# Ledger of designs, part 114: designed miniproteins, single chains

Each design is a single chain, and the fold is of that chain. pLDDT is the mean over its residues in the fold that is shown.

## One batch from the design tools (miniprotein)

Design m3955
Fold by ESMFold2-Fast:
Structure m3955 (fold): chain A 98 residues (1-98)
Amino acid sequence: MEIDLEKLKKEPLSEEEKEIAKKLYELAKKNNISKDTLVDAWIYVIRKKLANEEITPEELVKEFNIPKEVASLLVELSKKYSIENLLKILYYVLELLK
């Protein structure tokens, strides 16, 4: 899959995607999750989705030591959104975490 990352950064998010991004941002801040940890967990989820492999919140908790509520949200987002939309949401969250 060829993804133009610079083009994706410029495409607007829907209001629903922005609300999800804000919720993830607030959970990351509340739980002191670093940008690097959040990116690593998100890329792991995307890689599993590309491989058509099942992913569980418990797996993310073990691999990245993130709270179950954050892990559960990442898994639910992977089921609802395309890889491109997941990347757009991630970039928006990273912008908020500046």
Scores: mean pLDDT 78

Design m3956
Fold by ESMFold2-Fast:
Structure m3956 (fold): chain A 92 residues (1-92)
Amino acid sequence: VESLIRQARRAFEQGDLGTALRLLEVALSDPTLSDSQLREILELLGELLKAATTPAQVQAVLRLLKRLLSIAENKSLILRTIGLILQAIGAL
């Protein structure tokens, strides 16, 4: 999972939002994700949302944020995820 998160971040840094989103979707399928790993994924999803230029990209980020929300148990992480979901909906 750490390898997938790092690869997603590198793809994003290179301007490849599609690859970053795909790698994060795979990472979010891991049932053993720690709060720390979920926080890293959330931070990268926030950056991807700011970089999104098309409705399709915003919808992809929103889909992954909803998945993260379904597995997050930490209150602070849940509230931050809800905030980004509302921001993504506002961008559509």
Scores: mean pLDDT 82

Design m3957
Fold by ESMFold2-Fast:
Structure m3957 (fold): chain A 110 residues (1-110)
Amino acid sequence: KDKAIELVKKAIEKLEEARRLAEEIGTPLGRAIAKSLERAIELAKEALKAIKDGTDGEKLLLMASASAGVGAIGAAVERTVGGDVEKYEEILRLANEASNLLEEAARLVK
């Protein structure tokens, strides 16, 4: 229970940093990545509330992980096209780390 809460909080921190980096990129795809990451943050925050309230947060955590994964894929594609390569690589790293933390938390809330 407490371990799941810790993992979700760490995932939210990583997603918020990734979203900030994506928002700094002035491209339409950078904005799409930021929206995917924002959705992951919203779902993770809902999952955190559900866990604290003693309800099942597993589906919300898996949905948050999937949304973070979409953001990671977007960043991976964009880093190969050119421009802001370092920011896209950092977004990819943060989003993948967050996705993994959310999946680990989902396993613990059963």
Scores: mean pLDDT 83

Design m3958
Fold by ESMFold2-Fast:
Structure m3958 (fold): chain A 57 residues (1-57)
Amino acid sequence: VTAEEEKERAEQAIIRFFKTDAPKAGDREALVKALRDAGVSDDLAEAIADKVVANAA
Protein backbone atom coordinates (compact mmCIF):
# COMPACT_ATOMS: atom_id res chain seq x y z
CA VAL A 1 0.00 0.00 0.00
CA THR A 2 1.39 3.40 -0.95
CA ALA A 3 1.84 6.20 1.59
CA GLU A 4 -0.75 8.25 -0.31
CA GLU A 5 -3.33 5.45 -0.06
CA GLU A 6 -2.68 5.03 3.67
CA LYS A 7 -2.96 8.79 4.19
CA GLU A 8 -6.30 8.87 2.36
CA ARG A 9 -7.65 5.99 4.47
CA ALA A 10 -6.42 7.68 7.64
CA GLU A 11 -8.03 11.02 6.75
CA GLN A 12 -11.36 9.35 5.97
CA ALA A 13 -11.21 7.37 9.22
CA ILE A 14 -10.47 10.55 11.22
CA ILE A 15 -13.38 12.38 9.57
CA ARG A 16 -15.77 9.50 10.31
CA PHE A 17 -14.48 9.24 13.89
CA PHE A 18 -15.10 12.92 14.64
CA LYS A 19 -18.47 12.77 12.86
CA THR A 20 -19.65 9.88 15.07
CA ASP A 21 -17.89 10.68 18.34
CA ALA A 22 -17.52 14.13 19.81
CA PRO A 23 -13.86 15.16 20.15
CA LYS A 24 -12.65 14.37 23.66
CA ALA A 25 -9.49 15.53 25.37
CA GLY A 26 -6.90 12.77 25.29
CA ASP A 27 -8.97 10.39 23.14
CA ARG A 28 -5.79 9.25 21.37
CA GLU A 29 -6.47 5.52 21.86
CA ALA A 30 -9.82 5.82 20.08
CA LEU A 31 -8.11 7.55 17.15
CA VAL A 32 -5.49 4.77 16.94
CA LYS A 33 -8.25 2.15 16.96
CA ALA A 34 -10.19 3.93 14.20
CA LEU A 35 -7.04 4.17 12.07
CA ARG A 36 -6.25 0.47 12.60
CA ASP A 37 -9.84 -0.45 11.68
CA ALA A 38 -9.39 1.55 8.44
CA GLY A 39 -6.37 -0.62 7.53
CA VAL A 40 -3.58 1.69 8.67
CA SER A 41 -0.54 -0.02 10.19
CA ASP A 42 -0.10 0.12 13.97
CA ASP A 43 3.10 2.19 13.80
CA LEU A 44 1.63 4.63 11.27
CA ALA A 45 -1.62 4.91 13.27
CA GLU A 46 0.41 5.87 16.37
CA ALA A 47 2.38 8.48 14.39
CA ILE A 48 -0.77 9.99 12.86
CA ALA A 49 -2.54 10.06 16.24
CA ASP A 50 0.44 11.88 17.78
CA LYS A 51 0.35 14.46 14.97
CA VAL A 52 -3.43 14.96 15.27
CA VAL A 53 -3.15 15.43 19.05
CA ALA A 54 -0.30 17.94 18.58
CA ASN A 55 -2.39 19.92 16.06
CA ALA A 56 -5.39 19.88 18.44
CA ALA A 57 -3.28 21.38 21.22
Scores: mean pLDDT 68

Design m3959
Fold by ESMFold2-Fast:
Structure m3959 (fold): chain A 89 residues (1-89)
Amino acid sequence: SKLEIELRVRAAIGALKAFVRENPYLSEEQKEELLARLDAARKQSVEEAIETALEVLEEMKKVADEASRRVLDQAIETLESLREEYKKE
């Protein structure tokens, strides 16, 4: 259902905020900027929220270690799948 996809996107954004907070390779200014974008995304349309989250994940991948990159890749695949499901609703 559309509501179920919206709830899953909200949960994914919450998890991504935790990854941003705990990332040792991001500066405090970068963390604040990315967290502000994710907070703004929660008030946007579902499609806009997904695009913002994907942009944040790609920025995190640039400075992530190998183990973190695997987790971020899984999050990217999940959000891309949710985007496709949302378009079908």
Scores: mean pLDDT 81

Design m3960
Fold by ESMFold2-Fast:
Structure m3960 (fold): chain A 66 residues (1-66)
Amino acid sequence: MLFELAKKAVELGNYRMAAGFLAGTLKGQPWTLDAFRKVVEEAVERGLISKEQGDKLFKIVSEMLE
C-alpha cells in the first residue's frame, strides 16, 4: 500500500519520495495542500510516521509549490 511505501521512504530519510507516495493516495480528486495535509494527518494517526516527520513532509511539499 502507498502508506507503507511512504513509511519506508521516511525511515530512509527520503522525504521527497514519501511525499510522492502519499500524494498518490489522492488519485481521482483535486490535489491541494489541504488534501495533502489530511493524508499526512492520517499517516500520523495510523502511527506510520511521527508528528515531526509529518510536519517536515508538509513543509517540503509547500516549498515545492512555490
Scores: mean pLDDT 73

Design m3961
Fold by ESMFold2-Fast:
Structure m3961 (fold): chain A 89 residues (1-89)
Amino acid sequence: SLRDKYKSLTPEQKEKLREKAIEAAVEVLRKEYPDLPDETIRGIAEALVGKIFELIENGDEKALEKMLETHPAARAAYEALKKYIDELS
């Protein structure tokens, strides 16, 4: 499962995965909020990605699915995470 793959990653691999997810979220957020400063956009992306990782670790599938339906940036981060984790494994 995605949770098992994530938990088996080294700290370095988790950092690389997090950065890829953040980059994907930033791209979507810049399109939705073009007037926000880059630092603010990155902060929002980091918060969304942090929550996604928390929900994956806890196995809270219902909360994760709701978050992905509500936040396009979170969905983009999750899709990048799914793609990149398979490349690290």
Scores: mean pLDDT 84

Design m3962
Fold by ESMFold2-Fast:
Structure m3962 (fold): chain A 83 residues (1-83)
Amino acid sequence: SDSAKIQELAAKYKEYRDKALEAAKAGDVDTAKEYGQKAVEYARELGELYGPEIGRYFEEEAKKEMEEIVKEAEKRAKELAEK
């Protein structure tokens, strides 16, 4: 049964996505990138439980989401530097 593994990987994806979002709110671009990369890795592994093509799809979708989080981190870093 993949149920336990699905729950584990989904929880890890959420954990690192949420950490990337918190780093972005602080304007910490490097930390947002690091946690975002881990979130992408867990999303890929989660998708791979359904097949290699689904793993690739989950990776690509997570990368898009993490790219937007990093852009938000960069905007916040600039705003903090202007104060």
Scores: mean pLDDT 87

Design m3963
Fold by ESMFold2-Fast:
Structure m3963 (fold): chain A 98 residues (1-98)
Amino acid sequence: DMVEQIIELIEKGDYDGAIRLLEKIAESADEEKQKEIRKLIREIVSADTALKLHEIAIKIDETFLGISKEELEARRKELEKVKEQVKQELIEKVKEIS
């Protein structure tokens, strides 16, 4: 099942792999399904970009602002929570297009 493969890739954090597989499915899908798949691809790209920017911001703060170990740990815990929430939201959307 192609949907199960996409879900597994998202669970692993392999958003690029999930996008590539979605693009292959879109190539042979009808117009309505292609629109839904392309919207999902945009949502995955936006989510992955936002998470990467969040990670970069934490590293900048760690390196240049001298943030305490406690503050740094709190920011990392919040990022991990956001990553898990994003994965679950994307998985739900993948299930909706199948």
Scores: mean pLDDT 85

Design m3964
Fold by ESMFold2-Fast:
Structure m3964 (fold): chain A 63 residues (1-63)
Amino acid sequence: SPLRDELLKQLREEIGKIKDEKVKKELLEKLEEASKIEDPDEFLTAVGEIIRELLEAKEKEKG
């Protein structure tokens, strides 16, 4: 799906901006595992968890 591919690309770019290398690696690993999910509902659930963790990591880095 073009929308799926664009979402994964945008999330990779945003995760790449995380300064904590351990958190960045963990989020990229989760994103790669999510990219293998064939079921749309499971994919969206996994992506939602990644977005939540990404936003928490960004907020923590801002102080």
Scores: mean pLDDT 84

Design m3965
Fold by ESMFold2-Fast:
Structure m3965 (fold): chain A 70 residues (1-70)
Amino acid sequence: SSSKLSEIEDRIKKFLHAVLHLEPSQFEVKVLSEEEAEILVKDKELKDKVEAHRERIERISGVKVKVRIK
């Protein structure tokens, strides 16, 4: 449902901001389904940082996550 996709997006965004200290301009979150999301980041350093926490993001959000550079 649209409501569940919004909850997944919010959980990922909160983790990226509150735990990883990324600014909203540094990333974009695309929830593709109730099982998959993409995180787009500006550079390789941010990609490596997010990838290092991928398992935690997946556990918190309940979806599989793919990290890509914009």
Scores: mean pLDDT 87

Design m3966
Fold by ESMFold2-Fast:
Structure m3966 (fold): chain A 70 residues (1-70)
Amino acid sequence: MSEEQRQRAVDTLVDELGLSREQAEAVVDYLARHPDFDFDEAVRYLVDELGLSEEKAEEAVRRAVLTLQA
């Protein structure tokens, strides 16, 4: 992915979901490294590693996928 696309995804997660920049970067980087990711695995990773609620983790994955697949 481009640096511009990554920054756009990070900014969207920070502004729309209230994630920290570090949390948003971790979400985007996870999805970029796992293009064929399993949704449940991604949500679990974000809950376990970033301390996000399940609901917020699900929204973060959905939002990041839409931005990265644009």
Scores: mean pLDDT 79

Design m3967
Fold by ESMFold2-Fast:
Structure m3967 (fold): chain A 80 residues (1-80)
Amino acid sequence: MKWKVTITVTTNEGSTTKEVVLETGEEATITIEHDGLKITFTVSVTEDTVGYSVPEELAEKLIELRLENKLKIDFDYEKL
């Protein structure tokens, strides 16, 4: 089964969106560069879940920016 995964990073400068198509059991890396931030997302699709992770070294910075409403990360997925 194919899935379209969309990640959008939004700040005061606007939004950057990237998409990837994955089959169940696949993993891909998406790098988004936006507003001086470079965020690498590891996206994985299993039989039960579609999800992503970010590098641990960036996690604290991203949490801080999200709590301050300076950063929004939208993750969406659609079955093809």
Scores: mean pLDDT 80

Design m3968
Fold by ESMFold2-Fast:
Structure m3968 (fold): chain A 77 residues (1-77)
Amino acid sequence: MESLISEEVRKDVEALLAYLRLDESKAALREELVKRMRELQDASLEEAVEFLEELAAEAKKLGIGEEWIEKMEKLQA
């Protein structure tokens, strides 16, 4: 499963999730995102990949992909 998406898509999704977790004002969006990810547990492979690509695109629209990946890595280091 992990190899089904590109590294950049994976990092963009991780950045988006980190951003939503750090900002309490985004708690509702984070909760909806987590719920949708759970619903995809039994979804088709194509639906799962499409969803992850959509999340990566959303992170790029918000301009948070690069900035939030860097911030997340610094917090873990």
Scores: mean pLDDT 59

Design m3969
Fold by ESMFold2-Fast:
Structure m3969 (fold): chain A 55 residues (1-55)
Amino acid sequence: DEAIERAERGGAAAAVGAGPEVGRELGQKGSDAAMNGDTEAAEKYAEEGFRAGAA
């Protein structure tokens, strides 16, 4: 599932930039949203993770 994979990548990016706790939280929320079919929320958490990792 691409939405779950993208959420996991966002969480990993956040873990590198903002710390492992933030990465775990965003990855968990994104994956949960994707598994519940909420692709909009899943993408939002992934993007938040990528932003945290880039900053």
Scores: mean pLDDT 77

Design m3970
Fold by ESMFold2-Fast:
Structure m3970 (fold): chain A 89 residues (1-89)
Amino acid sequence: KYEEAIKILKEMVEIAKEVNPLTARSLELMLKTFEEAYKKGDEKKFKAILKRAITVGRNLVEQFRYRGLDELAEKVEELIKKLEEILDS
């Protein structure tokens, strides 16, 4: 469950790196904070970080669509859906 979220966040970082380095850096920092929260068992912090990652991901989708990068936007949207499913479980 949470290990899946870490993998999804890593994939979002790699996608963001190619197009928006600042967004990629933001996602990397969230990933590190999430991994630390996971090791501590801080469930409230996990949920907070996932919510922030979803917001950043939605902004990234808008940036990709604005640039006509619809295929990358759709990939990020699918990753966001998976994060939302983890958050709701």
Scores: mean pLDDT 80

Design m3971
Fold by ESMFold2-Fast:
Structure m3971 (fold): chain A 60 residues (1-60)
Amino acid sequence: KKEELAKQLEKAGAAVPGVTHASATVDKKKNKIIVTIEAESPEAARAAWEAVKKVLKQAE
């Protein structure tokens, strides 16, 4: 479910070199996942978001 997906998104973002912070939280009231990524460079940030998007497209 969403908690498992949030964990996968957080792990995918955090695995990218140059990412300093990655978190994913489930807002149960709004039924949404909030993903936050901080990176040392624009390249690292882009790679992190691409990794997150890949997991999102594969997950349910």
Scores: mean pLDDT 77

Design m3972
Fold by ESMFold2-Fast:
Structure m3972 (fold): chain A 88 residues (1-88)
Amino acid sequence: DIDALISQLPDSLQPLVRATIDAARANDLIATRRALNAVVTQAQQINNPQQIRIIIQVLQRVLTDDSLSDDVKAAIRNAIARLQQIIA
């Protein structure tokens, strides 16, 4: 359950992650990239590996949506790679 995963995040990350999901499901590439950049920036600032792992899990679940364009999926995969690098 994506909502249960998001509820484990701090108040500063929840609206950013929700905005990313909404933009991605709307197939809005510009809005998706903007929201993903905000999520990655906030994740770097917080630097909490457990919270970053939750964000990665949410984004991986969003990628299972076959209605998403290839460009939107590529933007999400790039953000997952950036988040994985933070916790490496």
Scores: mean pLDDT 90

Design m3973
Fold by ESMFold2-Fast:
Structure m3973 (fold): chain A 81 residues (1-81)
Amino acid sequence: SSEDEQRLDRAIQAAVLEILDLADRLNVPQEETDRIVAEFSARAREVFERFLAGELSLEEALAEIERIKAEAVQRVRELGA
């Protein structure tokens, strides 16, 4: 549904903002931050497309976004030392 699509879009946008905010706070170089965000965004697009194709439920798609976000956050933390 349109509401489910908006909820997934909001979750993806919130994840990007969280990654960017953490990278800024930890002084991660812009080139590295751009790479992490690009990888997250590509993977998030794949999740969104699978959701639109009916391959994932909303709950499964949101769980995948959280998993991918956690991996991106971990990479930011490792680079921010």
Scores: mean pLDDT 91

Design m3974
Fold by ESMFold2-Fast:
Structure m3974 (fold): chain A 107 residues (1-107)
Amino acid sequence: HMKSPEEVLEDTEKRVEKLLKEGNPLEAAQAVFDGILELLRLAREKNLTQEEIDALLDRFSEIVKKVREKLSKEQAEDFYESLLKAVERIDPEFAERVKKRLEEILK
């Protein structure tokens, strides 16, 4: 739980790359889900600026694009809706930032 936001991104990217190579795109989507929730927790704990959050989410979007290539449209939409709902329950403003970046990728 003491990882930096940069370490969360790096860990998520490595996990996603491994899972996609193993043919586990749904587990890769779950890894992204877990990574974004961990980023949200760290953003709140470390009082990250909106600029820092946006930069980190832009980098997460690149990871999400790799997962999207291996998901069906239905799986991608379900992943997006589940993630947005989970984030929105914790932080509606952070959820809007996630939506802006992931809606075009997963819709």
Scores: mean pLDDT 85

Design m3975
Fold by ESMFold2-Fast:
Structure m3975 (fold): chain A 69 residues (1-69)
Amino acid sequence: GADADRALAGSGASHARLVLGEPPLEGEEGARFARERLAARSEEQKEILREIGEKLREIGDEFQEELEG
């Protein structure tokens, strides 16, 4: 078998959809779920960036204080 065969086996969802004949949940419901997921990820990313920024600032301030006496 070629790499394509292994990819199909790895993507059981795609193969199962074809076998079961179920339509993909495309449209409003799928888009809504995707949007919610993206929004949650975006919020988390923003929080992490803010925390990193604050921590870097604290480290910088501490180093500055030690260097200046």
Scores: mean pLDDT 62

Design m3976
Fold by ESMFold2-Fast:
Structure m3976 (fold): chain A 87 residues (1-87)
Amino acid sequence: MAIKRIEEALERAKKLGDKLTAKIAEKALEALKAFEENPTEENRLEVEIMRGLAGIVRGVYKLIGDKESAEIADEIAEALDEFLAEN
């Protein structure tokens, strides 16, 4: 259910006006769809890169006290972590 969780996170980021988290969610969805279509090492690496970026952005938002953006970035990171653990 990673795709659905990230689609919901994308909608939340867009409503909040968080363009950075929205872009990360969009790129994460592209990476997940590419991996599901062709589960190659390269496509897996793209998902891992997006997980790393979501984690960094979550950390930055927590540091500056942006709780809502941090929660959305956290949901993206957790969805990608679960996907990578199961695949």
Scores: mean pLDDT 87

Design m3977
Fold by ESMFold2-Fast:
Structure m3977 (fold): chain A 65 residues (1-65)
Amino acid sequence: SIGREAGKKEGLTDEEVEIVEALLENALEEGKEGALESVKEVLKEDLSEKERKIGKALLEALEKV
């Protein structure tokens, strides 16, 4: 899956990759363009390293689909 590929590029664990895949499915149901803008705004915030990697993986997956 696109989410799995993006998650692996960010060095995420299998459990964290499943989170990216779930978030990607939810984002596509809500609308790709709105989801892209929301993720970009969240990535401007003070995030943990893990949260930032998950957000970056989600952003890449959304851009690729």
Scores: mean pLDDT 81

Design m3978
Fold by ESMFold2-Fast:
Structure m3978 (fold): chain A 56 residues (1-56)
Amino acid sequence: SNEEQAQRLIENARKALEEDPSETVRRVILHELKKFLETHPHPELEALVKELEAEL
């Protein structure tokens, strides 16, 4: 489901940033999350995007 996909994206994003908190990794994650949000609006995922953008 779209909800299960969104939750996996959130979990994978958090894990990737825990392993490598670099600006490069953050930008790649932001691109993928924003791409998903273009077709699947999700408040929790949108909040994560705003949080990550504030850290750039």
Scores: mean pLDDT 83

Design m3979
Fold by ESMFold2-Fast:
Structure m3979 (fold): chain A 73 residues (1-73)
Amino acid sequence: SKEEAKKLIEEGAEKHNKGVAAKAAGNNEEAARYFREAAKLYREVLEKYEEELSVSEYVAVKLRAIGAELDAE
């Protein structure tokens, strides 16, 4: 459902924010874990709920997934 897709996007954003905070604190391993979790959630949205997303929402989630994947490196 669209509601489930939005919930996963919000969870992904929370994980990404925790990753940013951990990295700022010098906890690089914890940061990488959060970024990997965020990327996984965003990819799940794209794979399972693409029909529930507008074109702009799809592009936004895809960019968030790529960003989280790069941050996890």
Scores: mean pLDDT 89

Design m3980
Fold by ESMFold2-Fast:
Structure m3980 (fold): chain A 98 residues (1-98)
Amino acid sequence: MEKQVREIVEKALKGEDETAINQVMAIVLEAYLEGREEEIRKNLKPEAYEKLKEAVEYREKGEAEKAREKALEAYRLDPEGVAKLAEEIALELLKEEK
């Protein structure tokens, strides 16, 4: 499981697969909705955080395509910050299950 999380994060960082980038962004968006907003804000560049907030707003309005677009904009502004957050969040969730 943790190796699969790392594989997805590595693929996103290499820019090899948009699906991997979408999966990394989904982890960060889910964590934001679960109340980890302050942790995300502290670890992302301000401009990336603003785009992530827009993605959340579109998702809550049911505009999934625009939400994905804004999430990809956030990733492009801070790909390393997003990838690091997604890995840390996913690994902590796996530890909390046990």
Scores: mean pLDDT 76

Design m3981
Fold by ESMFold2-Fast:
Structure m3981 (fold): chain A 67 residues (1-67)
Amino acid sequence: SRGEELLRSVYGDRATDGKGAPSIGDYYGLSFEEFKAKLKEEHPELYASLTDEQLRDMHDYIQTMGR
Protein backbone atom coordinates (compact mmCIF):
# COMPACT_ATOMS: atom_id res chain seq x y z
CA SER A 1 0.00 0.00 0.00
CA ARG A 2 1.05 3.63 -0.45
CA GLY A 3 0.92 4.18 3.30
CA GLU A 4 3.25 1.24 3.94
CA GLU A 5 5.70 2.36 1.24
CA LEU A 6 5.60 5.98 2.43
CA LEU A 7 6.15 4.96 6.08
CA ARG A 8 9.07 2.70 5.12
CA SER A 9 10.65 5.46 3.00
CA VAL A 10 10.33 8.01 5.84
CA TYR A 11 11.17 5.82 8.87
CA GLY A 12 12.89 2.72 7.45
CA ASP A 13 16.53 3.76 7.76
CA ARG A 14 15.96 5.70 11.00
CA ALA A 15 14.10 2.75 12.53
CA THR A 16 17.05 0.44 11.77
CA ASP A 17 19.93 2.73 12.90
CA GLY A 18 18.63 3.06 16.49
CA LYS A 19 19.38 6.81 16.52
CA GLY A 20 16.65 9.45 16.39
CA ALA A 21 14.15 6.88 15.19
CA PRO A 22 10.62 8.24 15.73
CA SER A 23 8.48 6.05 17.98
CA ILE A 24 5.78 4.67 15.68
CA GLY A 25 4.04 3.51 18.87
CA ASP A 26 3.49 7.17 19.83
CA TYR A 27 1.15 7.47 16.80
CA TYR A 28 -0.71 4.20 17.38
CA GLY A 29 -4.22 4.64 18.76
CA LEU A 30 -4.43 8.32 17.76
CA SER A 31 -7.23 9.72 15.61
CA PHE A 32 -6.25 11.16 12.23
CA GLU A 33 -6.54 14.71 13.63
CA GLU A 34 -4.42 13.86 16.70
CA PHE A 35 -1.86 12.17 14.42
CA LYS A 36 -1.60 15.30 12.21
CA ALA A 37 -1.26 17.60 15.25
CA LYS A 38 1.51 15.47 16.79
CA LEU A 39 3.39 15.05 13.50
CA LYS A 40 3.19 18.81 12.81
CA GLU A 41 4.57 19.55 16.31
CA GLU A 42 7.39 16.97 16.24
CA HIS A 43 8.26 16.94 12.49
CA PRO A 44 6.98 20.22 10.98
CA GLU A 45 9.05 20.00 7.77
CA LEU A 46 7.94 16.43 7.11
CA TYR A 47 4.31 17.43 7.78
CA ALA A 48 4.59 20.36 5.33
CA SER A 49 6.06 18.07 2.62
CA LEU A 50 3.17 15.55 2.71
CA THR A 51 -0.31 15.80 1.18
CA ASP A 52 -3.44 15.08 3.22
CA GLU A 53 -3.84 11.86 1.19
CA GLN A 54 -0.29 10.72 2.08
CA LEU A 55 -0.92 11.60 5.75
CA ARG A 56 -4.13 9.49 5.71
CA ASP A 57 -2.31 6.57 4.05
CA MET A 58 0.49 6.75 6.65
CA HIS A 59 -1.95 6.98 9.58
CA ASP A 60 -4.03 4.05 8.27
CA TYR A 61 -0.93 1.87 7.92
CA ILE A 62 0.32 2.70 11.44
CA GLN A 63 -3.06 1.63 12.90
CA THR A 64 -2.71 -1.77 11.14
CA MET A 65 0.90 -2.32 12.35
CA GLY A 66 0.13 -2.14 16.06
CA ARG A 67 2.74 -0.96 18.56
Scores: mean pLDDT 67

Design m3982
Fold by ESMFold2-Fast:
Parts: structure tokens; sequence; C-alpha cells
Structure m3982 (fold): chain A 59 residues (1-59)
């Protein structure tokens, strides 16, 4: 659902904002890699973590 994707993007944007307030080096990239799958890349300094989430969990 497009509504679930919109909700997921909104939630990730909010979380990214909070993380950047705590550590300004934080970079967050969200990429749609499937119909309902978002890849979230979080970089802090030289450390990078990648996680895939199902946008339907936000519906």
Amino acid sequence: SDEALAAAYGALAERGRRLKEEDPSTKITVERVGENVLRVTITRGDETTVEEIDARDFA
C-alpha cells in the first residue's frame, strides 16, 4: 500500500532527525528495494549499518 510506504518513510525521517540531533555525523539513507521493502543505511563516523524493513509493518 502506498499509505504504508508513506508512513514508513515518515517514521524513518522522524527517527533520522532525532539521531542527527544526538550525533551530527549521522547520515541516513532510505531506498526502496522491493514493492514493500525499504533498505535503511545508517552511517555514523566510519561505521555503516544496513537494515531492510517491511513497510507493511507501518500500516
Scores: mean pLDDT 79

Design m3983
Fold by ESMFold2-Fast:
Structure m3983 (fold): chain A 91 residues (1-91)
Amino acid sequence: AAEAEAAALVEGARRAMEETVPKALEIALSQGVDAAIQYVREQTQRLLDQLAAVEARGRAAGDTALVAAAREGRAIVERQGNLILAMLQAS
């Protein structure tokens, strides 16, 4: 069902950002903070691009639940990505 895909999309976005934190810390410790910042920027941009494509697909199909979920996912990715970047830049 479209609602199940929408729910999975939001959960997937949140989980991807949760997994970004420990990976960024691992990169910072092994390769330095600049490498970690680059990783977070690339990861967030990749996720935002994927969610934008899903939003476009939802609009074309008239799937309002999928469009709303993609927008919510983008808001989560952008907010959490910015917080992770701020934390890395402060160290």
Scores: mean pLDDT 86

Design m3984
Fold by ESMFold2-Fast:
Structure m3984 (fold): chain A 90 residues (1-90)
Amino acid sequence: MNEELARRIGEAAAAQLRSLGVAPEVAEEFGRVAAEAALRYLEGDERGRRAAEILDETAREMGEAHAAGASPEELTRIAEEGVRRAREAL
């Protein structure tokens, strides 16, 4: 159950980033890291919670930047940095 839920969370995150114009490979990596963070968090791992918080903050930053007219390249850069930080937390 938790693995399926985590995978769906990751798929939803990747789809949202693609809709914002993030490069497909970066959106897919963001989704994978989001799925790993969600799975660890659902299983009581604090590192998963920390990684999920970083990705949530990154998604908020991307949403704000998109609303302000940021380019797909700028949004991709924000996503890449968020993924890097989240992986360091895991």
Scores: mean pLDDT 86

Design m3985
Fold by ESMFold2-Fast:
Structure m3985 (fold): chain A 65 residues (1-65)
Amino acid sequence: SAARLEAIIERGKEVVKGAAYALSGSRDVEVTVELTDDGRLVVTGKAGDVTVVLESDLDQALAAG
């Protein structure tokens, strides 16, 4: 479901943004989302010198694996 995928992406963005803020003290967090051809979600958050990366298997996340 597109709605389920969107919800997973938004949750990943929230987690990464929160972690980057907690580690850097900066609310200026740049979030990048990548869906890979091999079925992985990669969410990257950058704040100052801090980089947080969250990877998830989309097949596992969507229960389609």
Scores: mean pLDDT 78

Design m3986
Fold by ESMFold2-Fast:
Structure m3986 (fold): chain A 88 residues (1-88)
Amino acid sequence: VDKAMSTISDEEKDEALKRGLELIKNMEDSKDSKVISQIVAQILILSAGGRLKDAFELMKKASEKMLEIDPNDEEAKKLLEKATKKLK
């Protein structure tokens, strides 16, 4: 339910970042689509809440983890480049 678009608390954003980082650590040798979807959800919460820097840091870490699993993942390479440019 999209009730948070007008206001997301700082605590919710802090939890989204923590949860996203934990989900990235839980990625195994295969890219589990459920884990990736949950990471994306945390990135969206941070982005919607105005924490763009945290959102891009999470995107960077997720793409780095995806590249550890599959170094030829062109989608992960694009996400890493996008996140890195936005964090500069």
Scores: mean pLDDT 75

Design m3987
Fold by ESMFold2-Fast:
Structure m3987 (fold): chain A 80 residues (1-80)
Amino acid sequence: MEEEAREKAEEIAREVAEIYEKEGKEAGLQFAVEKARELGLSEEDIEGLRKGLEAAESPEMAYYYVFEVFYHGLLEQAKK
């Protein structure tokens, strides 16, 4: 369901942004990729995570990119 996907994406994005702020980009990326694989997101979505987090210059940018990828990926996974 859309609302459940949104809430889950927000939760993960918040965790990644906190890791990014405290431990840096590489730690945030590793956490996000691991979480995406656990949730069954596509390799295309995982590539989006890598590009977004590598381009992110702040925790807020990291939050945004992670949210978009997970929200999209979770919606696609819920689709038949």
Scores: mean pLDDT 81

Design m3988
Fold by ESMFold2-Fast:
Structure m3988 (fold): chain A 103 residues (1-103)
Amino acid sequence: DADDLARKIREEARDSIERAIELAKKAVEDPSYAKEAVEMGRRAAELLEQLIDMGDLEGARRLSPLAEELVDALEKLAETVPEYREELLEIARRIRELIDRTK
């Protein structure tokens, strides 16, 4: 069922965004979390893109406030950890582009 699949991906996207925000905030205080923040941020972007590609624009749009919070957290982390700055800013840019596709 396409609706069931969209719901599951939406739930995974929400969980990944929330986890990425948590990891990014932790990584500002403890840089050992930076790699996990990058990996989870990439997964959040991938799942958000899957929702949009599946045509669940409404579901993706409802996640936009959390996705914007994630972008802010990743950009703040990029100021703190030079080793991952390029990857963090690339993920943040990708998420901003995905949010714009929901408008």
Scores: mean pLDDT 89

Design m3989
Fold by ESMFold2-Fast:
Structure m3989 (fold): chain A 68 residues (1-68)
Amino acid sequence: MIEALREGFDRAVEEARRAIEEGNEQEFQRAVSEGTLLISELRELGGDVSEMEAQLIEVAREARRARG
């Protein structure tokens, strides 16, 4: 279960980065929402989400630079 959530998160991050490159705001928001949900689910299961949270912050910074 936890491993599947981490794999799903990694996929969401990849989708978010692809959306940034394509300028697809809708897909970016969808991917970030999915990643956030997976972090919440993993946290409820008692998993360590520190690395995942840091990765999501990095993706958000990439998006701001691309928009600016």
Scores: mean pLDDT 82

